# Designed miniproteins, single chains, continued (5), part 101

Each design is a single chain, and the fold is of that chain. pLDDT is the mean over its residues in the fold that is shown.

## One batch from the design tools (miniprotein)

Design m19509
Fold by ESMFold2-Fast:
Structure m19509 (fold): chain A 79 residues (1-79)
Amino acid sequence: SADFHEQLLRDSFEGTLDMLLSVARHAAQNGKPFDADKAIAVIDKSLSRFKSIVTNPEVVAQAEKLAASTKEELKKIAA
């Protein structure tokens, strides 16, 4: 169904954001430098791809909000 495919796309997008946060936290815990700008570029590219497939405006708005909050969290971890 359409709902099932939309949920798979949401889960895939959220999984990408969670992986980037995990990498950033791992780097911080091990005293390693983390390039937040490169991670933000990955998020922006993933969001662009998500928006090319998903046309539901409410779903897109939720993805954009999640991407924005994840980018802010990455900047805080890298600071």
Scores: mean pLDDT 86

Design m19510
Fold by ESMFold2-Fast:
Structure m19510 (fold): chain A 100 residues (1-100)
Amino acid sequence: SDLVMAETKAKLMLMAALTEVWLALRRNNIVDPEIDALLDELLRLSRQPPSEAVLERMRELARQILQLLSQLLPQDEVDRIRGSFEAALSAFGEVVRLRE
């Protein structure tokens, strides 16, 4: 079904964005328990039934993660990760739209 394909795409895009964060931190020799906790919470929310409320919470977590990363990583890496989060959250927005 279109919904199943949209959900699969959104989850894969989020996993890709989370992996980019994890690899960027590792490449720059950064360990940050606050970022790890926010990434875990974002992943937990992505496993919940899609809703506008869940999507807004995911957007808030992504903003917090990006703010912390902007203090730790080069701007070009932050901009790339921001693009990946925006793409993933847009895909989750499409899932929410299809469930209406």
Scores: mean pLDDT 88

Design m19511
Fold by ESMFold2-Fast:
Structure m19511 (fold): chain A 94 residues (1-94)
Amino acid sequence: MDEGFYEGLEQIKKNAKDQIDSTITSVFQEQLAQGKSVDEAAQAALDAGQQIIDQTKQLLLDLGVPEEVVDQIAAELEAHAQKVVDELKAKALK
């Protein structure tokens, strides 16, 4: 109902998803280029995505966002990161 508050949360979520997409894709492709397995590349990409999620959680908490809302956003970002990795794995396996 506070439009400015929801707009701010949507912008933070969008920025986090954009960073997750870019970072996961880059790490996954770099690991494969180095001769790592698809599973090793996927794990490294998820670990990199989790760092962005952890930073986003801390940012939201520092901004005074309620912990329950922060946990919901983190769960959404974790689901998004897993989806991106699953799509990259599917493409790598043909």
Scores: mean pLDDT 84

Design m19512
Fold by ESMFold2-Fast:
Formats: sequence, C-alpha cells, structure tokens
Structure m19512 (fold): chain A 72 residues (1-72)
Amino acid sequence: DVAKKTLEAAKLIEEGKVEEAAELLHEVYHAPLEELKELAEELHEAIEKLKKQGFEEKLEENRKKLDEAFKK
C-alpha cells in the first residue's frame, strides 16, 4: 500500500531516520535514492526549525505536505 508506506516514511523523517525514509520511498516511487534522501533531509530540517520556533500547527501542515508530495 503506497499510501501507508508514504505515511510511515513521513513519521521516519519526523524522527530523523532520514535514510530509512528515503529507502522506503525509493521502494514505492522508483525515484533515485539520492534525490529522495535530499528531500527527506530538507523536510527533517524544516520540522526541526518549526519545533525550535514553537510552531506546532505548522509542524502538522508539513506532515500533510510530505504525504501529499509522495502520493503523486
């Protein structure tokens, strides 16, 4: 299930398990692993910045954006 694996990858990115998230996405989307790793790292950094700023609402928005980006 592509949707389920995409949600699992989103949780891995939030936890900082970027390599595991990229491998999971590579399995379902067949995009180059390096591109997916870069994207996962960018999303993880964005989440960490939002946590430091105390924007919990924007953290939820970023989770939804991640799921939407990988459903295409």
Scores: mean pLDDT 74

Design m19513
Fold by ESMFold2-Fast:
Structure m19513 (fold): chain A 80 residues (1-80)
Amino acid sequence: PLPPLVHTFVPTEEQRAKLRAELDALEEQVKKISQMSVDEQRELLYRVQTLGGRAALMGDDESMARADRLGSEIRRALEA
């Protein structure tokens, strides 16, 4: 069989639930960001960027907005 011409990413409810659960966990970690090392803050920034990209591929506007807000908070902490 030939591969499909266009790859369509159709998120499952499980994948959506996992994305939102990971964002919930990041939101709780960001509440304690002032207590984190710079390396931990950089790791959170990378993770939130990855989740934001995943949300964009899923068409989850709410999760994309959440990732953008969390990323802004982490960047603010890194500049402090």
Scores: mean pLDDT 77

Design m19514
Fold by ESMFold2-Fast:
Structure m19514 (fold): chain A 65 residues (1-65)
Amino acid sequence: SIAVGSLKVDLSPEQGEEIAREVARRFPQALVGFNAKKRTITVLAPSEALREAALALARELAERR
């Protein structure tokens, strides 16, 4: 089964895409994308633990911008 999670971010489209790429690089087993219209980063991962870790990193990176 695949675990899915999403995070709403107050970022520009460019910043959101950059964060999604950074998270994907750190978690290559996860599929990470950014939806500019909804301003949401979404993670699909092979486990809940990996999904939670990837979203935690996305949140940390978003908060530092």
Scores: mean pLDDT 85

Design m19515
Fold by ESMFold2-Fast:
Structure m19515 (fold): chain A 73 residues (1-73)
Amino acid sequence: MAEELREKGDEALAAGDYLRAARYYISAASEYAAQGDFDKAIALLEEAIRRLAGTPAEPLVRGGLASIRAMAA
């Protein structure tokens, strides 16, 4: 479930595991997109970019957001 993946992302972020957090957030956004909820998917990844700004995980989340936006277009 997308919310469970988001929670795992938040746990990884709290632990300082930025790459793991990014993977969970991207998985959660992909799950929202699979459900047709592109607005939630985009909002989640935009928030994740802000929270992961300046970390090695930021480019991974930006790539995920670009993919979701391409699917929504």
Scores: mean pLDDT 85

Design m19516
Fold by ESMFold2-Fast:
Order: structure tokens, then C-alpha cells, then sequence
Structure m19516 (fold): chain A 89 residues (1-89)
């Protein structure tokens, strides 16, 4: 029965993902913020240029977060975006 299989899958997902659902949500949120920052820095960029900028932005973000582990993700991405913007200017 489709209902019993759906319920088992949902319960299995809860048990398997119990320690990772929050980490996954945080990673997805970070990815969205990075994509938004790339779009802001280079609105007319090609998809290839956006991927390169995203890598640069992520590297800078990682450096900032390693130096400031308690800094909010949003603030770290803004600082990374500012640094990358200065490199592009």
C-alpha cells in the first residue's frame, strides 16, 4: 500500500536524517546566500563566470569563518563579497 510505504519512508528519513537535517538546511541556506552574492557582484556574468566567482567567494567566506567562527553566515558572506568586489574593481 502506497500510504504505508510513504509513512515508512518518512519515518526512515527521520531516523537516518535525525542528525543531519539541520546541517543540510544550513548548507542549503549558505548556498543560497552565496548564489545571491554572486548575482549581486556580477549580474551580467555568464554561467561560467558565476561559477568561478562562487568558488572565489566561498574560499574567502571559509577564511573569514575560520578566523571568526561565531560570526553569522550572512555577515561572513557580506565580508567575503566585499573583498571579492575589491579584487574585481
Amino acid sequence: STSALAARKAQGRKEVDAGTDEVVALLQHRHRLLDEAVARLAPDASPEEREELRRRLYNRYSEIRNANPDMPVEEAIEEAARAVAEELA
Scores: mean pLDDT 73

Design m19517
Fold by ESMFold2-Fast:
Structure m19517 (fold): chain A 65 residues (1-65)
Amino acid sequence: GPEEAQAAIDKAKNAKTGEEVSAAATRAYLHGGRDAAIQAGKAAFENAKTLGGRFTGKVIADELA
């Protein structure tokens, strides 16, 4: 439901790998649709910028493309 979609978006904010981003986006999509999946991707990208993007920046950019 919507709460599970939001939980997935929140998990994406702490994602460290592309696999974590993909899992969070998939879960967000299943519970909140395309908009929730996009929000999860944006949350992961903002987190990657804050962390310097060294570990996930390229993978997250590829997921958003």
Scores: mean pLDDT 71

Design m19518
Fold by ESMFold2-Fast:
Structure m19518 (fold): chain A 84 residues (1-84)
Amino acid sequence: MREMAQAIEARWSEIVSSDLEVREKTIAELKKAFPDSVAPYIAEIYAYIMLGDIERAEEVLKEAQKKFPQSNLVKVQYNLFLSS
């Protein structure tokens, strides 16, 4: 778990990049490296929130909920809904 969080933190500048291709490639690589983890999905959601793309953030959240229904992503979705 720590190694996964560290990998996301190390690549955060790419994840929040204004370059869509760099962002999507980095997220896809993290999903491939950690296929059983919700963390790459959470990172993608936060990146879209920071970029102001709330609709895209919700799409990623819904996909993550389908793959990891027991995850704290339900709480993230409610917080996003309530804050907007």
Scores: mean pLDDT 69

Design m19519
Fold by ESMFold2-Fast:
Structure m19519 (fold): chain A 83 residues (1-83)
Amino acid sequence: MEERRKEFAKKIVEYDTKLLGLTPAQLRARVDAEMAELDKEIKKLEEEYKKNPTSEIKSRIVALYVAKGILEAVKTIIDEAEK
């Protein structure tokens, strides 16, 4: 199953790099930049949650952590494709 995952990772990175004209390293840099912006938004919402703990703010924080997890998975896929 790891071979199948690695093959799928290579196809994803190949499509993205060909469409964008980026190297895998440049694609990784874009993912890292998006993760940094998510970290800023999470910190902002966590401070808002301390002042006004609403279910809406909590749901937004959870959604951003899920998005960050997806980007971490994408970064792992890029790393696997480079091997």
Scores: mean pLDDT 74

Design m19520
Fold by ESMFold2-Fast:
Structure m19520 (fold): chain A 85 residues (1-85)
Amino acid sequence: MEEVLRKAKTLMTRHQRLSPIQVQAALGLLAGAFNPEKTSKEAYEKVQEAIRLANEGRYDEAREQLEKAAELSEAVRYGVRLAQE
């Protein structure tokens, strides 16, 4: 699991940053399926901030918050991977 999160971080930071449409897809998946009781509060708050930033068209900041949330939560990492693949 931790290796999977590390791979997600590497993919997101290694010049293969999520496109705006991939950010929207990942956040859409997470908004419908994300359980705050089974995820760290910090990861949940970062996903909510990413949704807010994306709705404002601030996709670079939204991506940064989503990357940080993926480091903290397997559910976030899984949602990001589904949006990319």
Scores: mean pLDDT 66

Design m19521
Fold by ESMFold2-Fast:
Structure m19521 (fold): chain A 84 residues (1-84)
Amino acid sequence: TPTIDRIRNMNGDNGRRMRDRVITHNRRYVNYINNPDFRDIGRRIGNNTRRNMIDTGDYVRNGIDTVNNMTRNDRIDNINRIID
């Protein structure tokens, strides 16, 4: 939606930090699913990733949605604060 698109295209620290969180989340998922010692954690993270269907083309959009879903029930306040 327009609000999410504005955040996705935001320049500077806010945009970079949001994209970095997406990248960090995905790297942790890859590490867990590829490490047999973390099988249970990998399975739980795998379920979240499967639901988001993280594709290279949708990376930022899915990451923003994931970050918003990871926040508590104040996601709207955070989005408004970042934009305005």
Scores: mean pLDDT 48

Design m19522
Fold by ESMFold2-Fast:
Structure m19522 (fold): chain A 96 residues (1-96)
Amino acid sequence: MEAADTKEISEEKREKIRKAAEEVIAESGAEVLSLETKVLDLEEGIKLLEELERNRKPEVGYAAIRRDGKITITTAVATDGKTAQAVALLAALDIQ
C-alpha cells in the first residue's frame, strides 16, 4: 500500500534475510560491542533515521520497522560493519 519499506517485507523475503544475517554473524567471528532498540513515534523515528544516515559510520549498523504508527529502530556496533548491519537487521526482524 504505502512506500514504507519498513513494513512491506514478504514472509519468504524475511526468512531469506534472517538466514543471510545469521550466516554473516556465524561466519564473521566478529564481536558485537553494543545493541540498542528504541520505539519512537513516526516523526521522531524519521528524524533519528536521518541523523543516522547523515552521520553514518562503517562499524555501525541500523534497521527500522514501522508498526502501529510507530517506528522501532535498532542500532548495532560491531568490530565488522557487515556484522553490525546483520545484527541490527536480525534484531529488528525479531520484534515481529
Scores: mean pLDDT 71

Design m19523
Fold by ESMFold2-Fast:
Structure m19523 (fold): chain A 103 residues (1-103)
Amino acid sequence: DLYKELKERYKAFKERRQAYADLAVAEHPDVYGKRLAALDAEIAETQARVDELSKNKDKYPEELEAAQKRLEALVKQRESFRDDLANYGLMLERRRAAEEAAA
């Protein structure tokens, strides 16, 4: 169990490091904007599906539940991605300020 817990912690740490590195290296606001737009579009489409399934909730309760879970997951993904972008922006500002102070 201790070895599994340590391996899972290491995996989570590596995944977090990789996600941070990917975010820090990808200095392309157009790419980030497109990704956010794609998430927003998928959220809107999933919301429309939830609304349609809600009209027939007695006939499709499992499909409605699945669509609601998908919507929640997408909203959380968007919020997490937005927060990552905000943190990246703050990091860039701090780096710029440090470079200016060093000059």
Scores: mean pLDDT 71

Design m19524
Fold by ESMFold2-Fast:
Structure m19524 (fold): chain A 109 residues (1-109)
Amino acid sequence: SHEEILLLITLNLLSVGYQFQIELYVKQGKEEKAKQAALEFIKDTLEIFEKLLEHNKDNPEVQKLIKEAIEEAKKLAEKFKTMSGEEIVKAYEEFNKKLNKILNEIISA
């Protein structure tokens, strides 16, 4: 749907914005602010995934993909709590690669 496309665009824009913010905080030695930004990104991502589930209630395969993405995001949030700034940047980049794969599968479904 048109609204689903807007949610996907919003998620991509949030991803780029939070990546920039996290990298800047790490470069400035503000590791706790970088960690907070990474956790806020996961929170915002989970809210968008909840809305995507509502738009895909009649598509069980897409719901499965979104639910898997939710579980990965929750695991990453727990890992961020114990990571250094450099580890957060790397984990964020790896998550974005996985997220892009999942989003491409949703678009292709």
Scores: mean pLDDT 85

Design m19525
Fold by ESMFold2-Fast:
Structure m19525 (fold): chain A 82 residues (1-82)
Amino acid sequence: SVEERIKKLEEEAQKLIDKAYETYKKNGKDSMEEVEKLIEKIFETLREANEALKELYPNVSVLTDEEIEEGKKKAIERIKKK
C-alpha cells in the first residue's frame, strides 16, 4: 500500500539523518563529503515520500520538487560554512 511505502520512507529518512549526525560528530570537517552525500540521500527519500503523499492525497498541499531541491542545497551550504 502507499501508506506502508510512506512509513518505510520515513524510517529510512530517520536512519540517514542519524547516520549523518553520527558521522559529523565523530569526524567533523574530515567527513564533510560523506555528510553531504547523506544529506542528498535524505532529500531524495523525502522527495519519494512527497510523491507517495501526492498519490494518496492528490488534493492536499505538499512540498514541490523545487522546494525540496532548494532545501537540500541550503542544508548543504549551511554545513559547508561551519
Scores: mean pLDDT 76

Design m19526
Fold by ESMFold2-Fast:
Structure m19526 (fold): chain A 80 residues (1-80)
Amino acid sequence: MHRGTVVSTQKDGVLTIQTESDDDPRLQQILQQIADGLRYSHSRSPDTDGTVKIVLELDDAGRVSIVDLSGGNIPAAPAP
């Protein structure tokens, strides 16, 4: 089982993305896709401050599970 983590922090118009993963090419590709999505979100709402953390696990059968999804502000907050 391999684990990967993406942490995205957006503050004062600055986006910082940190990725940590076990040495697995599939997991690294998935984390890159998530990071690209977060960069796109920042480009659409650069004045939004917040932190998002996503933790994924990949098993030997290639199955991906989301273990943790936490965050503060997101550009597309749910409407009432």
Scores: mean pLDDT 72

Design m19527
Fold by ESMFold2-Fast:
Structure m19527 (fold): chain A 70 residues (1-70)
Amino acid sequence: LSPEEAAEIAKEAAIEEGLEDSAPSIGLEVKLMVLSGLSGVEAARELARRSSGKVKEALEKAAKKLEEKE
């Protein structure tokens, strides 16, 4: 899965949680971690671990979506 594809999936999960304004930032964070050598699933799970509330829920949903694609 490309860094761009992982970022798009993370943005979709953020939008589903009502975080439309934060979706580009969440996608960029996932993309940067994938570019650093993590899988999309690893990136989303690591960011979820560092997050709370709706952002954590969005990243956990992103990890599930990415798991289905990888």
Scores: mean pLDDT 83

Design m19528
Fold by ESMFold2-Fast:
Structure m19528 (fold): chain A 95 residues (1-95)
Amino acid sequence: MELLKEAEKAIEEIRQSTDPREIVEAMRKAIDLINKLVEEGKEEEAFRASDRLGQALRDAIARWQAQGITPQEFYDRLRKALEELERERAALAAA
């Protein structure tokens, strides 16, 4: 009912977070919600949310650079957090 608002909330979590795990979880949530907007035929809303997602990621990278962290290290931290999250989800599905 409010897919765009939920997507925008997830995108804002990316902008505000300093935790790689929170950023990855918010990214996955935003992407899933954007895909649902496309499935509902709300392509313009999906494209706007996608643009805002890209801006939030650029803002996060800039924020981490201000703390002395390179874009490469930022991506490495996100990749590690994603691998950890996928491992935890696989373990829960097997339990």
Scores: mean pLDDT 79

Design m19529
Fold by ESMFold2-Fast:
Structure m19529 (fold): chain A 70 residues (1-70)
Amino acid sequence: GSLTPEQQRADELGRLVMKAVVEAKSPEEAGELAYKMARDVLGLDEETAREIGERAKQAKEVIDAFDAEQ
């Protein structure tokens, strides 16, 4: 079977968030891009969008720390 419409939106959100994390220049930019996509593209409420942004920021911090310590 395929994903439900709600699951497809969640999957698309995950892809957009990962793109924001990979392409962002800083953790703050990653969080802001993910927040804007969750709110403006997917129409999620502000609280959920903020949580998504915070998670994206944290993921970018981990990636940037790993890259900086090579």
Scores: mean pLDDT 76

Design m19530
Fold by ESMFold2-Fast:
Structure m19530 (fold): chain A 87 residues (1-87)
Amino acid sequence: SPEEAVERLKELLDKAKNADEETQISLLREMLSIVRELAGQEVPIDDLRELLDKVGELLKKSKNPEIRQLALDVQAELTELLARNEA
């Protein structure tokens, strides 16, 4: 369900915050897969904004190009989902 997917994304982002780079890459790949599966689904705007804020924090703290690219990809997918849910 979208609710379970949102809770999983929050859990993965919280784990990524204190993880090593290899683990962050694995977690971000899982997050990207989940966000793509949410495409076209109705998701609460407040949850999408919270997820975007958390991804933004991760992006600000990382200098790793692969982590930055994956975080940007997750951010782009979440931004598109937010725009569709605000329409």
Scores: mean pLDDT 86

Design m19531
Fold by ESMFold2-Fast:
Structure m19531 (fold): chain A 99 residues (1-99)
Amino acid sequence: MKKAEEAVRLLKELEKEKDPKKIEEITKKIIEIVASTKDPADLRTILEEIGKVVERTKDRIKLEQLLKVAMAILRHTKDKEIILEAIGLILKIIGKLLD
């Protein structure tokens, strides 16, 4: 759970950050954690926090970075339930970006 906790903390930091370069740097750190996370439960915890941040933000840059994180989870998991949840979240983010 420690890696999932670090990713959740970084997602909350990303939600509060206003500098686009810092938002990108936080995103890179989250993607690195995702790539090194093998536990499906940890990936699900990260995915659930991304969903919460997506619901709370209208910032296009943040939505684009959250999309990258959700796509990284999809790329690094073989768990069917997590794949389906990640796809659903990706479609939700794309919908918000088109508004």
Scores: mean pLDDT 86

Design m19532
Fold by ESMFold2-Fast:
Structure m19532 (fold): chain A 62 residues (1-62)
Amino acid sequence: SEEELVEVMRAGVDVLLEQGVPLDELRRFVDELVAQAEAELSDPEVLARLRRWLEDRVRQHA
């Protein structure tokens, strides 16, 4: 489901954050996730929520 896909995407970001990856590597990963989400998620509200979550995570790491 789209909800399950979002959970997998979020878990991937959290793993990278826990590993302390450099900000540039995190940004590249997030850019790839956004591209995948735009291709796979049909619900614009789900996509918007995921984008806000990702943006917040990158901002907190910066």
Scores: mean pLDDT 80

Design m19533
Fold by ESMFold2-Fast:
Structure m19533 (fold): chain A 67 residues (1-67)
Amino acid sequence: ADIFRKALVEEIRKAGLPEIAEKFEELSAVEPLATAIHKASRLLKEAGKDSNEIIEKAGIRAAIEAA
């Protein structure tokens, strides 16, 4: 969970959306991870980004770090 949370924050920041990365960190501290991801995905999409691509990149980064 922690590896994926940090990976997703980093990928959102790399996408140029530090405000959404900060909101995801806040949400993931108080809400279930799935809910935090869902809310962050909506914010990314509203900002005109491919939320699925960002989440997939985070998943790949987390998988590499976990291996």
Scores: mean pLDDT 80

Design m19534
Fold by ESMFold2-Fast:
Structure m19534 (fold): chain A 72 residues (1-72)
Amino acid sequence: SMEAEKEEQLEQLKKDIEELKKIIDNLPEEVKKQLVKQVEGLIEAEKAWPEPNEEIIKLLEETLEFLKESLK
């Protein structure tokens, strides 16, 4: 079902974010900047869907803030 697919996507995204947090300090600044651009694109893509997933948007926005903070 669509609900099960969204739950699976959300859980995978949470795991990917946890893994990213483990390696962020070892990533070059240029890679972090590319990730910022990619996450911004993912947020815009999700918002463009007829039924945007607010939980996915929230997680992506939290990830974006985390990445921007890591560049300070």
Scores: mean pLDDT 79

Design m19535
Fold by ESMFold2-Fast:
Structure m19535 (fold): chain A 62 residues (1-62)
Amino acid sequence: MTEEEKKLMEYVRKIQDAIDAGNEEEARRILEEMRKEATSPRMKAALDQIEAWARDQIAARK
């Protein structure tokens, strides 16, 4: 696993924790932080997948 992949996994865990706590606003804030850090096309593609997953998780709680 690369340094970038480790960083992405840390963000995924933080987003999951926020969603599990019912804090949609915190999850969105973390996604925005990831987007600012995603400079490479590969990172942006991975972030798009993570963002879609997070939205599905949030929608499942509505």
Scores: mean pLDDT 76

Design m19536
Fold by ESMFold2-Fast:
Structure m19536 (fold): chain A 139 residues (1-139)
Amino acid sequence: SLKELVDEALKRIEEIEELAIKVSQTMDKAYEAVKNKDYETAIKYLEQMIKNLEELIDKLRELQDIARKISPRIAEDVERGLKIAEEMLRLAQKALEAVKNKDYETALKILDEMRKKMAEFGDVLGRVYIELRIIKLEL
């Protein structure tokens, strides 16, 4: 039923929010390590952040398949979130390479760009959540 699809989508958003929090936490820890030129700690948290972003992207793809069955508009908003997450993964990989080259200044600039992308991602996810809640209230 449509209600079951909306309930499943809301559950997937909760899982995505938990992963986004982990990405944000590992980003903050990576930023401090890079700022302190702590090579080993920076690599550790950048690798953890990359893993969390890969899991986030997989969960967004699952949400996209569910969203297509609910509403084309919601599916389009999820696709925007997926594109932001994919861009963040590319930036995270570039930050990791910058740290490996001990180019801490470039890594900090990339992490600042990722912080802006995380804010954009949160706005998109919040829109999807509101749209799903409205549909659920009408069921």
Scores: mean pLDDT 92

Design m19537
Fold by ESMFold2-Fast:
Structure m19537 (fold): chain A 93 residues (1-93)
Amino acid sequence: SAPTAVSPEMQEAIKRLAEAMKKFFEEVEKKGKYVEIISVSPVRRYTAEEIEEKTKELEEQIKEGKEEITVLGVAGEEADYVLVQEATLKIKE
């Protein structure tokens, strides 16, 4: 009946992802743009390392000013992994 504790490494990975997502939405808002969801993947299990890799990909897409960007939505947390959906977003004016 105790909740499953998420590892410190996973907590840090989720935090970095959340910060990257926040920066993405703040940049969209600053430019007076909005996002449209183009597609959503099935839920998958991601390790902390995989979350960190995808966060770096997101940060690079933001720097490049891409009109289509892939983001991660956390659907649930488990001890060794996070349940994640990938969403492709189109940035619109």
Scores: mean pLDDT 77

Design m19538
Fold by ESMFold2-Fast:
Structure m19538 (fold): chain A 105 residues (1-105)
Amino acid sequence: MKLTKEQVDKVISILAKFGDEVARLLREAGATPEQVDAAVAAVNEGIRKLKALADEKGYITKEELNKIFDEVREKVLAIVPESLRPKVEALFNKAKEEIDKIIEE
C-alpha cells in the first residue's frame, strides 16, 4: 500500500502533535531539559525520514511508515523515565489510531 504525499503530510502533523504531547508530559513530570530535548529529537528524526522518502519517491509504503513509527516509539520509550512509559504508550497508541484512519482513506 502506498501513501500519497498529502497523506504523508497528515501523518507528519500527527507525529508532530505526538512529540508536543510527549514533551509536555515530560515537563509536567519534572523530567530534565536534556530528556525533553532527546525525546523531541527522536520524533523530529522520524519526521525528517518520512519527508525525505516522500520527497524522493512521491509516496511512502505502509511498511516504511510502520518501520519509522516503530523506531520513533523505541527511541522515545528508551529516553523517558520508566514510570512515564505507560502514559507515553497511550499517547503513541492514540497517534497510531489517527495514522491508521488516514491510511484507510
Scores: mean pLDDT 85

Design m19539
Fold by ESMFold2-Fast:
Structure m19539 (fold): chain A 73 residues (1-73)
Amino acid sequence: SANEQAARYAEEAARAAGNEAAKRSALAMFDSAKQGDGAAASTGGYEAARLADNEEAKRYGLLAMEYGQRGAS
């Protein structure tokens, strides 16, 4: 499902993140996606991407945001 993909990308964003703020946002996004809250997962994905200190973490945050948006429908 879209929420399962959002959770997967959130986990990748957390793993790639080099700073605690981005990692914390990605983990919160993962939790929301696992609970089926695509809207919260989308918001968390945007924050994780904004706080990311490297391109890989940013890319995964944006992917989690996109799939969270799909899961919110």
Scores: mean pLDDT 80

Design m19540
Fold by ESMFold2-Fast:
Structure m19540 (fold): chain A 100 residues (1-100)
Amino acid sequence: GKLAEEIYEELKELAEKAEEAAKNKKWEELEKLFEEMIKKLEEKKYPKEFIIGMYEALVAVATFIAPEEKVLEIAKEVAERTGDDSIVEKAKKLLELKKK
């Protein structure tokens, strides 16, 4: 409906800004942009699966551009908010892959 169209346009703008932040390795800006996107999804009562997917995307991108300590902090906060402890394990696995 109309509300879905409105959230789509807002999320599209935020996603484009998040992509630019990731390209420039501005992980603090990336985190804020994802938090804004997630807040909009929660406000519109989107299913938990969409919210969890957004958090998983944040952790994945942060793993490659943010310091390890910050990645683990974000993953822990996400696990607490989603109730999915596997997010921390996934983050640790991605951090292992980052070693080059």
Scores: mean pLDDT 77

Design m19541
Fold by ESMFold2-Fast:
Structure m19541 (fold): chain A 85 residues (1-85)
Amino acid sequence: DDELRDKFIEGLLSGQSPEEKEEIRKKIEEILELAKNKDVKGLEELKKEFEERGDLPLALFAGSEIRELLGPTYTKEEREKAINK
């Protein structure tokens, strides 16, 4: 759903500095380009990078794109644990 995706992106950008917005947009574009190319390995590597830096929303976004390509990758419990960590 494009509307839900747009709202999520707006939420990620809300309250950020111009420089932070640019970096977040760049990362979102990177995730979407990998998803378009069906590059699951690239998406998993990027997801791990976000997890390592503590950017759980971007990690979950990348994981969502992996799920669209391969079917369910995360359980509800795994997603909730990542958010509440």
Scores: mean pLDDT 70

Design m19542
Fold by ESMFold2-Fast:
Structure m19542 (fold): chain A 113 residues (1-113)
Amino acid sequence: AAEGARAAAEAAREAAERAERGGDGREAGEIAREGARKAFEGAKKDGGGTSAAAAGVSEAGASAAGMFLNDVEGAASAASSAASAAGAAATASGTEEAKRAAEEAVEYARRAS
């Protein structure tokens, strides 16, 4: 899960940078979706395959996949979705590294807003 949380944090950073530049919301949404997918796979590796934490990561991934706005607002929403996925992964893993990655993802989402 730590690896998945880091991937989600990186996706949130990239989505936030796209939002700051008035970027394409579709591209940001795809980046967030991929980050959420990696967070979900990480949660499964830590034995959370059918747990509430793994379900939360899956739900966050679905939200990110649905984001296709071609504007700054769309990119900010995508970054927030990636941050949510990172948080769920951190909960599933219980590691300090995953928690740190989730906190970083939240900070990137705040920058995008």
Scores: mean pLDDT 61

